# Designs tried in a protein design run: designed miniproteins, single chains, continued (3). Part 66

Each design is a single chain, and the fold is of that chain. pLDDT is the mean over its residues in the fold that is shown.

## One batch from the design tools (miniprotein)

Design m10413
Fold by ESMFold2-Fast:
Structure m10413 (fold): chain A 60 residues (1-60)
Amino acid sequence: SPLRKALDVLEKHYEKGVLTPEQVEVALRLLISQAKAAGDPETIERARRLLEKVREEKKK
């Protein structure tokens, strides 16, 4: 899935600190919307987990 590959790249860039938490959150929200339209529950679940992690790290 192109969306799954995009999520893998986004997760790697976040882990390496290439993208800010704010940039990752915006990209994840767009990716989740696209995955919902495509009927891709695995990508939705993975993206939601990463979004929760990013939001928790922003609170600290």
Scores: mean pLDDT 82

Design m10414
Fold by ESMFold2-Fast:
Structure m10414 (fold): chain A 82 residues (1-82)
Amino acid sequence: MTLAVVTKIPASEALERFSKIVENLKEENGVVRGFLDGIPVEIREAGPHVLLVEGPNIDPETVKKTLESLGIEVLDIFEVEK
């Protein structure tokens, strides 16, 4: 499942903050890979204020709360892949 997350701050800054909480972090070509609460995730920029967060069974509410705990205001979250 892939979530599009619209952030009030630039996506590059949001990605940097979000990567600080990703476990076993591997960064390649602007894509951050690792684990959030044991769930494998891939995070990347998709626009100036848009992040894509991909993972099996990721919860949009959990992602939003996590980003907000990092000081990132989330304007919208929606599923890109059905």
Scores: mean pLDDT 81

Design m10415
Fold by ESMFold2-Fast:
Structure m10415 (fold): chain A 68 residues (1-68)
Amino acid sequence: MRQEKKAELLEEVKALVDELLAAGVPRTEIVQAAQAKIRELARRLGLSAADRQEVLAEVRAYIDAALA
């Protein structure tokens, strides 16, 4: 199901974000790494461009909340 695939992608990307945040990586570099991961995983999971943009928006919000 589309929502399950989006949740799987989001979980894997959040794990990467948490690792980079713990390492003190700058926000700009974390966003770039997350975008690359989303592109790779979205292709593998068969997600649309719209689904990819939704996941990216959620990841950006997650990063911003963690850095607040």
Scores: mean pLDDT 80

Design m10416
Fold by ESMFold2-Fast:
Structure m10416 (fold): chain A 64 residues (1-64)
Amino acid sequence: SKASLLEQADALVKLGEQRAAQGDYAGAAAAFDAAADVKAKVLGENHPDTLDSRRKAAEMRAKA
């Protein structure tokens, strides 16, 4: 369901935040991109929540 996919995306965001806190910026970027991919399928690529996860992934890549 869409709800289950959004729960998966939320779990991936939390994983990205945990990895970033540990200094694993490459792993954090991968997790935020995976969250954005799930959100894009449910909400669309241009949805604010999708774009937020894409932005976080880009910020993590800049630190890697």
Scores: mean pLDDT 89

Design m10417
Fold by ESMFold2-Fast:
Structure m10417 (fold): chain A 74 residues (1-74)
Amino acid sequence: SPEEEAERLRAEGGRHVAAGLQAYDNGDKETAAEHFRRAAELFRKAAEVDPSPVRAENYRTAAEHAEKMAEKLK
């Protein structure tokens, strides 16, 4: 279903956020920024797929947060 597809994309994005934070803690800002950009892309795709306005808004907010983290490191 679209909801299950969105959740898979969200979960993958969440893994990239975790990897980005790990890279940042290790001083690898370039790798961290790449992970945060990938997370933002995945969260935006989840927002597009999910038919729930509330969940889609939450995914867009997550994408904006990840994008801002990537921009601070670029």
Scores: mean pLDDT 88

Design m10418
Fold by ESMFold2-Fast:
Structure m10418 (fold): chain A 115 residues (1-115)
Amino acid sequence: MKEERKKIVEEAKKVLDEVYQTLADGARRIAEIDPERAPEIAKEVGKAVGHLNRAKAILDEHPDDPEALEQARRHLREGVEEVEKASDIARKVDPEVAEQFRNAAEKLREAAEKL
């Protein structure tokens, strides 16, 4: 139903906003604790953000297009993979940040499944 789809799209956009904050805060914290790992975490977070930005653009511009939403779903799933890689790097420095990234990946996966 068209109204149900609007709700799903708005929920996905909300998850994206929360994940952007989690990734930014976590990457900064890892860089402060372990400056040697700052380039490694920044690279994986940057890749994740790239995929999420593509998904966000589709959700903003084409919220009623089923084919466009399938592309958004693919970008969200690619973002999940990069967030999970960032979580693995973070676990070596701060297990709390790793858990926050893992929870963010789970929320992204759930949002992708609902699209």
Scores: mean pLDDT 86

Design m10419
Fold by ESMFold2-Fast:
Structure m10419 (fold): chain A 60 residues (1-60)
Amino acid sequence: MEEERKARQEAIDKVIETARKVLEESGGNVAEAVRAAFEAGDGKLSPSELIGAILAALTG
């Protein structure tokens, strides 16, 4: 239970960090950030979780 929750949160955090890095490095290229986030998620997160993480990266 706790291990699954922690692994999920770590995956979400990694997607957020990846999207933020790509946004900064590309000068705000949202399309590249979204692609990198989906690749970092690599099927481990649900579509809703991926979308939420990408939105979090875009807003903060």
Scores: mean pLDDT 75

Design m10420
Fold by ESMFold2-Fast:
Structure m10420 (fold): chain A 71 residues (1-71)
Amino acid sequence: SVSKEAAREAADKIREIGKEAEELLKEMSHEEILEKAIKEAEELRKRNEEKSEELGKEAEESLEKLKELLK
């Protein structure tokens, strides 16, 4: 079944991403990660402001949630 196979692949990828995130947290402070996320959100907002106001809102909300998580 496609969904079962996809779930296994997704789980494997999530584990790899988890390892990379742990390494990233070791190499970067919470402040550095937050700064990077803010920069990305700002650029995404600028690019999508002309095309989609809704996408810009979602990026802002995502960033706000990230700020809370990194506190």
Scores: mean pLDDT 63

Design m10421
Fold by ESMFold2-Fast:
Parts: sequence; structure tokens; C-alpha cells
Structure m10421 (fold): chain A 64 residues (1-64)
Amino acid sequence: KARELIEKGDVEGALKAAEEAIQKYGPDNPEALRDLARAYLQMGDLEKARELFEKAAEVIKKKR
């Protein structure tokens, strides 16, 4: 699958970017959660990506 190509090379870059976002914004920040969700999406872990997107939405809800 095309996702296998992303998993082999791009996943490390995506995970690194997500870790930087967590360090900058904190673990409960919607920006950090969104970046983490993108990394898992690139890995093909759709369930984990969905959970992280749901968490980001919950944080935004609390902010309102």
C-alpha cells in the first residue's frame, strides 16, 4: 500500500514534529494533539489518529 512508503521514511519526521509540538504547546493543547494525530495517520493507525482528533475537539469544546 502507498502508506507503507510513508511508514518507512516519513513516519520518523512526522513523529519528531509531533514531539516538538508537545514540548512547545503541552500534551493537552489542541495543536499538539492535531500534530500527533497527523503522525499516526501517516503511520496508518487510523484508530489512534481518530482518538487524538477527538481529544483535540474536546479541548476546544472546554475552551468555549
Scores: mean pLDDT 67

Design m10422
Fold by ESMFold2-Fast:
Structure m10422 (fold): chain A 78 residues (1-78)
Amino acid sequence: SDLEEAIKLLEEAKKAAEEGDSEKVEKIAKEMEEKFPSLSDVSSGMKMAAKYAKEGDLEKAVKLLEQTIEALRRQMEG
């Protein structure tokens, strides 16, 4: 499903953020925007996480991505 693929991209972005790879977080955010234009809130959140990562706030970037993953997982379980 689209939500399952979106969660996979978010998990990849979270791993990149944990590794300090802000460029990869931004790349994955753009991929999310292109593949899932209906999930604009998700892609916007990922772009914000990429900004935090670029500024060196990796903890805030990771937490934002974790919250987004949890929100999407709850939608899948309904």
Scores: mean pLDDT 83

Design m10423
Fold by ESMFold2-Fast:
Structure m10423 (fold): chain A 77 residues (1-77)
Amino acid sequence: SEFDRGVADILLAVGNVLARKGQFEEAAELYTKAAEIYEKVGDKEGARLAYRNASDAYRQAGDVEKAEEFEKKAEEL
């Protein structure tokens, strides 16, 4: 559980680096993976943050449909 959370934290951090480089689609994929792991380990705050970051990254990439989907996932937590 703590190991899984550590993996999610690393994915979130790498996603942040990719987003800063303008690689928004790749960043969104890593944020989504991090959010799924945070949900699995019961970290609702981590999952919410990661889903919001995925939504923002998909919006920057021009994928409005995915941006809205992940915004809803964050709100449902």
Scores: mean pLDDT 89

Design m10424
Fold by ESMFold2-Fast:
Structure m10424 (fold): chain A 64 residues (1-64)
Amino acid sequence: SDAAKEAEDQRKLEEMREVVERFRKEYEALVADPSATPEQVARAERILQESEKALADFEKQLAG
């Protein structure tokens, strides 16, 4: 039993979820913005995908 580590891992998971949600909102805002450049949209999409992958990888570490 490592309750302290579980609590730390859960806090990190929550922080990572908040980061993903923030990047998702930024990406969606850029996609909806007719003044946004394709380069800005592509960069935001990449950052979102990287953060989603990091979250998924961490969730898998916690599950197994």
Scores: mean pLDDT 87

Design m10425
Fold by ESMFold2-Fast:
Structure m10425 (fold): chain A 89 residues (1-89)
Amino acid sequence: SKKEEIVKKLEELKAATTNESARELLDALIDEIRKGGVTAEDIDRMIKVLEVTRAEKEREGRLTPADEAGLDALIAVLEEAKKIIEEAE
């Protein structure tokens, strides 16, 4: 099924991912896809939330190098997950 193909590709993406928070995010996405599905629009909303979080921390002078690296890792796996979902649709 399309869901099984998406899950397999997300499992492969997780295997290539070293950031623990990004791996946990991929596990959550896989679980949600198995239960009811995640759309490319759902992922776009997640990316926007992370971008807003970055902008807010930067504006407040509270964006650390660790925050930047963590947000970059989460956004990178969401962008790849979005491509996987769009290619299967």
Scores: mean pLDDT 86

Design m10426
Fold by ESMFold2-Fast:
Structure m10426 (fold): chain A 73 residues (1-73)
Amino acid sequence: SHMARLERLKAEIRELKAQLDALFDKDDTVTPEQLALMRRLGALMVLYHKELGVETDVSDASIAAAEAEVARA
């Protein structure tokens, strides 16, 4: 359902934010792992805002790129 998808996106975003916070607290050097998590977080946020509807101002190309990034991981 739409609500289930929205809640899943919210949960993934919260988990990634917590993981990134822990990594930056431990080491402020930007690693390939941190960059990958940051890219995934950005993609999930695009999809989350699209799922909210009127609250998103992103292009179809940006949505397609976000879908590809999430599918890749």
Scores: mean pLDDT 73

Design m10427
Fold by ESMFold2-Fast:
Structure m10427 (fold): chain A 69 residues (1-69)
Amino acid sequence: MPPLSLEQQQEVNRGANRVIEAAEAGDVEAMRRYIEETGRRLRELGASPETVRNVVDSLRRLGDDTLAR
């Protein structure tokens, strides 16, 4: 997979933490918003479409796993 820049990695880490917090609270709307915002910020930072898709998919799985009981 293409390597993340430091700025992109920081956005992924921030997004992951927010997704976990929202999912732990059962706030599916906030979780989805944080996933979408993370993808948008990565695009703004010049991440490839493939990298954005991989990160977004990983965050969705993380949120879904956290929501599952």
Scores: mean pLDDT 82

Design m10428
Fold by ESMFold2-Fast:
Structure m10428 (fold): chain A 86 residues (1-86)
Amino acid sequence: KEELIKKIEEAAEKMKNAKTLEEFGLVLQELFEYLVEKLPEKRQEILAVVQELVQRLLEAYRNKDEEERLKAIEEAKERLIEIVEK
């Protein structure tokens, strides 16, 4: 549990510091693959959070909305931690 939470927190920090949508996508892909490998039974719950985050980030990048970008990443982090702790 602690290792999974740490991985989520580290990935969220990297995503917040990503300068491009491509850098963000690479971090998110690595996190998704890692979490699904460790928690295959929670794949659908994890996928739902990831899909919502991707949609919100695409809109935030298009609108140059840094506040929404950071908020979307933070909310996804909290939701993924909750999924891992259950």
Scores: mean pLDDT 83

Design m10430
Fold by ESMFold2-Fast:
Structure m10430 (fold): chain A 80 residues (1-80)
Amino acid sequence: SAEAYGEALIRLIDDMVARGESLEDIRETMISVLSLLAAHAEAQGDLEVAERLRKLREWLEENPNASPEEIKEKIRELAA
């Protein structure tokens, strides 16, 4: 479900923050992961999840100064 993807993505961000990764590295990793997950969801016929993942990726690309907290908020918004 979109909620399950959202929880996994939030955990990934929290782990990267805990490791002391830079904001740029966190965003680059998230964009790559979202691209992979969207392609996987689309291949499995889960078009609604794929579209939500693509929208999150586009938002990240349009918001280069977004904090990890803002990214997590956007994930929760799009997973609802």
Scores: mean pLDDT 85

Design m10431
Fold by ESMFold2-Fast:
Structure m10431 (fold): chain A 109 residues (1-109)
Amino acid sequence: GPKITMPKSVEVEEGGSATLTFTGPEEVIGKYPVNWFKQKEGKEKELLIKNNSVKPEGVDDRFTGSKSGTTASLTIKNVKKEDEAIYYFSAKGKDGWVYSNGTKLIVKK
């Protein structure tokens, strides 16, 4: 299936805002909703945002998702050191669901 490539890492200052954005071909992210995931070391992927913008119960209000056409974004406001993790999104292509390669969020003081 199609591969989704995002930046290997994104750096942000503690207390700042981070936005992870993907713009891709319509056959990958134009037709179906995207989901965003967080994975901390030694843990399973945690669902952060489902269906472009919907937060599951227990997810901090600092996390927001959006999608417009072929552009999907995850925004983290008031970033904390505990937000350091690898972030993934899933999108539905022609051959089924595919995941991004993962983006490490690095929080600087």
Scores: mean pLDDT 80

Design m10432
Fold by ESMFold2-Fast:
Structure m10432 (fold): chain A 65 residues (1-65)
Amino acid sequence: DPEEVAKRLEEGIKKNPNNALLWVQLGAAYYEAGDYEKAREYFEKALQIDPNNRAAKALLERLDA
């Protein structure tokens, strides 16, 4: 369930807000749920924390411009 995955990741982010991987995973969870706007915001947040995060860059390329 993407919603339950997102909730778990949000709890992880509360403990480790500078962990770019958690932001990437949260973005991916929202992408799977069809919330492309939130997915984009969270992938961009991951890149703000880690500008070289290849997963976030690749996933942003999958979203509409």
Scores: mean pLDDT 80

Design m10433
Fold by ESMFold2-Fast:
Structure m10433 (fold): chain A 94 residues (1-94)
Amino acid sequence: MEEANKLLEEGRKAYAQGDYEKAVKLFEEAIKIDPNNAEAWYLLGEVYLKMNDYEKALEYFEKAIEIFKKNNGDPALLARAETLLEEVKKKLEE
């Protein structure tokens, strides 16, 4: 969807600038438009990981992995999400 892709671009720019609140809002809007956009869920996980919200990062990476597997999505993003999920699990044990 054009609108979802535009929101992902704007969210990535906000994330790169360190505006995590804006990035969250933009990725949440992308998910409202397309709840099966695994990349949007993955990017939310990355933002919450940067914010040290490990419980939310875990939730969003698990959701991204679920959708990537169901939709035979990008195998590189799936592998990255699985790697970050394991990192988040280790942080929750600290």
Scores: mean pLDDT 85

Design m10434
Fold by ESMFold2-Fast:
Structure m10434 (fold): chain A 60 residues (1-60)
Amino acid sequence: MLDEIREIVAEDLGEEVAEKVREALEAITDPEFRAIVLEIVISELSPEAAARAREIIARS
């Protein structure tokens, strides 16, 4: 899941942003707060990238 989302973020927002997002999500120990941060990240993506990320989350 996180690896697939990281790839989508890298394609849409760039490699540097994708690595920072991955590190932040992995550092968050609270699952509820991690879900909130993940939703914020998805909201910053293009509509097409956001749709792909939501599909990955839905099947996980």
Scores: mean pLDDT 79

Design m10435
Fold by ESMFold2-Fast:
Structure m10435 (fold): chain A 69 residues (1-69)
Amino acid sequence: ELERLERIAAETAALAAAVGAESTAPLGVEAWRLVRVEGLSYREAAERLGISEATVRELVAEVERALAE
C-alpha cells in the first residue's frame, strides 16, 4: 500500500515537473481541447484526464467563457 502510494506520488511529481508545476490553466485547456476539438464527451474526457466529470465541466465552462466561446 505505502509502496503503491509512493509510486503514484513519484509519477505525479514527474508529470508536474514535465508540465512545469501545478496549474489549473493547462488542465482546463486540455479538457476543453478533448471535448471541443476531439469531440469527446465530458465523461470520456474525465476518464482520459483522471479527474471527475464535474471538474471537466467546470474547466471547460471556464475556458469557453474566457474564449467568449
Scores: mean pLDDT 67

Design m10436
Fold by ESMFold2-Fast:
Structure m10436 (fold): chain A 94 residues (1-94)
Amino acid sequence: SSDVQDTQVFMDNFRTQVNGIEQLRNDGQISDDEAVHIVTSMMDTMISFSRSLSNDSQTIMINGMQQIYNDTSNPGIRQVIGNGIRRLQDIQQS
């Protein structure tokens, strides 16, 4: 559906942004604390947005977040994504 396709595009964009933040941290342009703060703010926006999504689109978002979690080498960013996955799962079950 268009909703599922739009959610996939949204997740691809989020993944690109998280990868960019991790790269800025790896290049020494930002601190670990700054990277965690930025990704936390982005994640809070995604979680808020998830409440407007269909159950199928929420599943796409959760699966996308799990992929980002697995691909992330930074422990702080990974913890933020992991906490976000749990919050998204709680919303889907509500």
Scores: mean pLDDT 88

Design m10437
Fold by ESMFold2-Fast:
Structure m10437 (fold): chain A 78 residues (1-78)
Amino acid sequence: GAGLEEARRRIEEGLRLIREAPDLPEEEREPAIERGRRLVEEPLRLLREKGAPEELLREWERRLEEVLRETEERLRRQ
């Protein structure tokens, strides 16, 4: 359905922004991570409200946590 496709697109963009944040100038990193988080969290919230399968939601939440952890580790090393 169109709603799932749009949510997937937003989530993928959000994950990309977070992943690429360490490659940005220092002053742009935190805003990029915040925007990326919103692009993932807002569609997941709406999908949960619409009764999307919990397994699908948990998979995307795990991907977000993994990307955030990897990004934080890269930033900590800089």
Scores: mean pLDDT 85

Design m10438
Fold by ESMFold2-Fast:
Structure m10438 (fold): chain A 65 residues (1-65)
Amino acid sequence: ALTETQRRIARATIKLVLEKGLKNTSIRDIAKEAGVSVGTIYRHFRSKEELLRAGVAAERAEAAA
């Protein structure tokens, strides 16, 4: 399961990607939105694609519960 920090990062990623697209969303934008450092993001996720997938999975799990 995702930690609370990983869930915040994943939710921030989904929000920004929906607003301006994956390629136009930077890791710095995600860090600012989630309230974490860029280093914190890279400690948990390797790419924006992984962040988006984690966020979608988390939201679907919450909707199903």
Scores: mean pLDDT 75

Design m10439
Fold by ESMFold2-Fast:
Structure m10439 (fold): chain A 92 residues (1-92)
Amino acid sequence: GQSAQQGAQAAKDAVEKAGAKATAEAKGNTVTITASGVTPAQAAGILAGAVAAEYLGAEAEVKTEGDTVTVTITGKDEQIAGAGAKAVGAGA
């Protein structure tokens, strides 16, 4: 299924519900989440979510630029990528 796409959407929705702006894109087994206008606490939560994604078996790369955090989640399959994306969103 489109598990990575579903994870991307869930992550975007979670970040936006937390009060930041978000874009999320799924491409194969990779989900890229960009959160902007984040507080330091939200940025720390997103980083914790990225660590959680790695414990779920995904690879997570995080880049921070001012109040913008970009997380790239790569899983062995779309399900792991989607689960990792959801973990990142839950951290926000």
Scores: mean pLDDT 83

Design m10440
Fold by ESMFold2-Fast:
Structure m10440 (fold): chain A 89 residues (1-89)
Amino acid sequence: MKNPLIESLEKRKKQAEANGDKRGLAEAYLGLAHVYYLEGQYDKAIEYFRKALEIAEELGDEDLVRQTRNLLAEVYKKKGDEEKAAELR
């Protein structure tokens, strides 16, 4: 069954990519990562949080970088990778 939230976020991702909207793309990646995290798909969540973090760093948005690093650390904790989680805080 298709998750309507994932479909909405993938649509936003494609629109942001088409428009060169780096901020919108980062926000779409954060949304996708969060949904995958809630579904227990931690590897997908990590991939999307890392993509969002890369864009946040390119934008120089310190608040978005901090938010994304904190969320990524939570996913690593759920996987039992406390060392990787600590590096992100």
Scores: mean pLDDT 82

Design m10441
Fold by ESMFold2-Fast:
Structure m10441 (fold): chain A 91 residues (1-91)
Amino acid sequence: MDEKAEELLKKGKEYFEKGDYETAIRYFQQAARLGSPEIRAEAYRLLGEAYEKMGDKENAAIWYDSAAFEYERLGKTDLAEEMRKKAEEAR
């Protein structure tokens, strides 16, 4: 399961780097569905970044809040705080 989710996350990052945010979003959503909590948290963060790049502040805030929740559950408090700040900035 995780190897496929990691592959999807990597593909999403490749499209994100090329500026194809719509395609990146599709890959990140699939990675989040299949992945471990760690992959899901990273995928949610990347979904927030992709929506932010597209100017969709509402969806960016939602995904950053979702990433913050997952990072908090993983004990990654610094990353959770960073995501909460990004969500607030997107609002």
Scores: mean pLDDT 87

Design m10442
Fold by ESMFold2-Fast:
Structure m10442 (fold): chain A 82 residues (1-82)
Amino acid sequence: SAEEKNEEGVKLLKEGRFDEAIKKYQEALELDPDYAEAWTNLGLAYYVSGKREEAAKYFRKALELDPDHEEAKRNLRLAEAP
């Protein structure tokens, strides 16, 4: 399921395996493209790997789907900070 792929991604992200985590979040989003949490987690993986512009794009996508997603709002502000 999309949730299982998202959980696998979270585990990999905690291990510092950012590229593998990204692949799992992408697999989750192939199964459920409206999964706001998976978009937020994808953004976070890009952010911690130093790819701030890509991270901001994915946090914005999460907020399009769930405007009240506090983690995505907070992380977007960090990614877009000057």
Scores: mean pLDDT 86

Design m10443
Fold by ESMFold2-Fast:
Structure m10443 (fold): chain A 115 residues (1-115)
Amino acid sequence: MKAEAERAAEEAFEKIKPLLEESEDSAEVLRKAAELFRKLADFLSTSDLSEEALEDLLEKLKQSLIRLGLSEEVAEAIVEALREALKKVPKEYWHEVARVFAERLEELAREKEEE
């Protein structure tokens, strides 16, 4: 269910939130990461992915996050949290997990700008 997907995503993101808050990553980089996750959510909403295709997608996502300016440790933590959340959720709701990650990243970017 959508509510279970949102809960799994929020629980996974909460585990990495302290790492993201302590990182030197700028609000601008976090906003770009949020935009990337919104694009991922749109892709997942229309795609029928195998588990093997998901692992390829997660590796490409990690590389994209690093190219946007995230540290390797932070990018890897985000992708691992996403992987954990997706494994707990039916494929039809994977796009909701990605949307929650986008929303949390945008919220964190806003909080960093207020500092």
Scores: mean pLDDT 82

Design m10444
Fold by ESMFold2-Fast:
Structure m10444 (fold): chain A 60 residues (1-60)
Amino acid sequence: SKLEEAAKLASEVGGVEPEEAKKKLEEMEKEQLLAIGEDAVENGNEKGKEAGKKIIEYAK
């Protein structure tokens, strides 16, 4: 699923457990997800940009 894919990449970037990353993403509003995803795409490193793109896809 888009959520699991986003959570896996966010987990790798943030150095947290995948389940923790998934919980954080599920608790965020769509607007917050889009904001953090867009920030990661613009200002993140290569892995951060990948995570940001997947977070945006999940938010839509």
Scores: mean pLDDT 82

Design m10445
Fold by ESMFold2-Fast:
Formats: C-alpha cells, sequence, structure tokens
Structure m10445 (fold): chain A 111 residues (1-111)
C-alpha cells in the first residue's frame, strides 16, 4: 500500500500540472501530463484496486483527454476516452459521472 500511495500521489501531481497547462491553453503539455497521470493511477490501482479516489481521478484524466480530442475534431478518439472515463467512474462508484461520460461517448460515436 505504501508503493500504491506513492504512485497515486505522483498521479495527482501530474494531473495538477496538466490542469495548469490546460488553463494556459498549452494542450500539448496538458495531454502529456494527463497521459502520465493515467499511467501512475493505473500502477496505483494494480496494487490497490479499492482506492476509489484513484479510480475517480483516472476517470477525470481520461475525460480531459477526451475533451482535447473532441476540440481537435477527433470524435473517434474522444469517444474512446469518454468510454474509459465511464468505466473508471463506475469503478469509483460515481454512477452519475459514469452515465454522463457514456452518453457523451455515444453522442460522439453517432457523428
Amino acid sequence: SSLAKKYYELGLELKKLGEEYLKQGNYEMAYLLYSSSILYYQKALELDPSNKEAWRNLGESYEKLGEIHEKNGNYEGAARFYRLAAEAYEKAGDLEKAAEARAKAEELEAK
């Protein structure tokens, strides 16, 4: 659990940096940082799959990648990330966010 916590904390730090670059309009750096946060959340969850906070943050990071793909007109890529976000939110027990992400994926898949 100590290693799982360290991976989760690294994921949080990278996600916060991604949020900062996204606010600055630096989509390239935001994408890289969210992708890196996802890898660390996945490592944390392999060690501790009961960490609902890690599942929620994983879902939010996938959702941000979906938003970036959607802005770039890559609706197929966006839909895939919204599907991944829905799965992560479902594992977090956040059924409302899971339903919203799933509906967004279905909307984009119909384009």
Scores: mean pLDDT 92

Design m10446
Fold by ESMFold2-Fast:
Structure m10446 (fold): chain A 85 residues (1-85)
Amino acid sequence: AAALQAKFAEAQAWMDANAATAGRDDVAAALRELAAELPPALRAAVLAALDAQEAGDAARLDAIAAETERRLGAEVEALEAAVAA
């Protein structure tokens, strides 16, 4: 879970660092490439978020972010339960 959050944060940090010098399309292409290194579930979420961002659908982008955060939280809870057993 923490590693998945770190990958998302890493992608966001790369985007922020390159926003002044890279075009929007270059940033989107780099994020799509980075998404290929993520687990399939997060890869699908990142690609859907990029599509929503390109369409200007902020509500869908927010919904995808909330769903991803919910899944990460559930994974952490499951790991804690397994360790406590």
Scores: mean pLDDT 64

Design m10447
Fold by ESMFold2-Fast:
Structure m10447 (fold): chain A 74 residues (1-74)
Amino acid sequence: SLEDVLKEFEKKFEEIANDTSLTIDQKQQEMSKLMSEYVKKVEKEFGKEAADELRRKMMKMIQKYMDQIEQQQK
């Protein structure tokens, strides 16, 4: 289901975000790859509206991650 795919994406994104062996730049590269692959997959299997839902979820997750990075840099 779409919900299962979104949950799988969320889990993989969190795994990248919490990987202590990766630099911030490496995390951004891996997140970018993950996002590109899942947008393609969701758009192909579930259509444009589902891909837009995933993009909305991605924006929230990226914002949360960036807020954490900003706090650490102060």
Scores: mean pLDDT 79

Design m10448
Fold by ESMFold2-Fast:
Structure m10448 (fold): chain A 62 residues (1-62)
Amino acid sequence: SNLGNALSAQGRHDEAIAAYRRAIELKPNFADAHHNLAIALAAAGRDAEAAREGRIAQELAA
């Protein structure tokens, strides 16, 4: 896809990331929010941040 399509997809990912970060602000120990944030970060190509949030979700679910 062209640059415009990529930027549009990035905007959608940024909106999802912001929503999950807000959920974590309200409930820092909510494993599902960290898990969903990890998925959204990975979809945005932010793999290091996705891996970090995935580890936090795993620790909170244990």
Scores: mean pLDDT 79

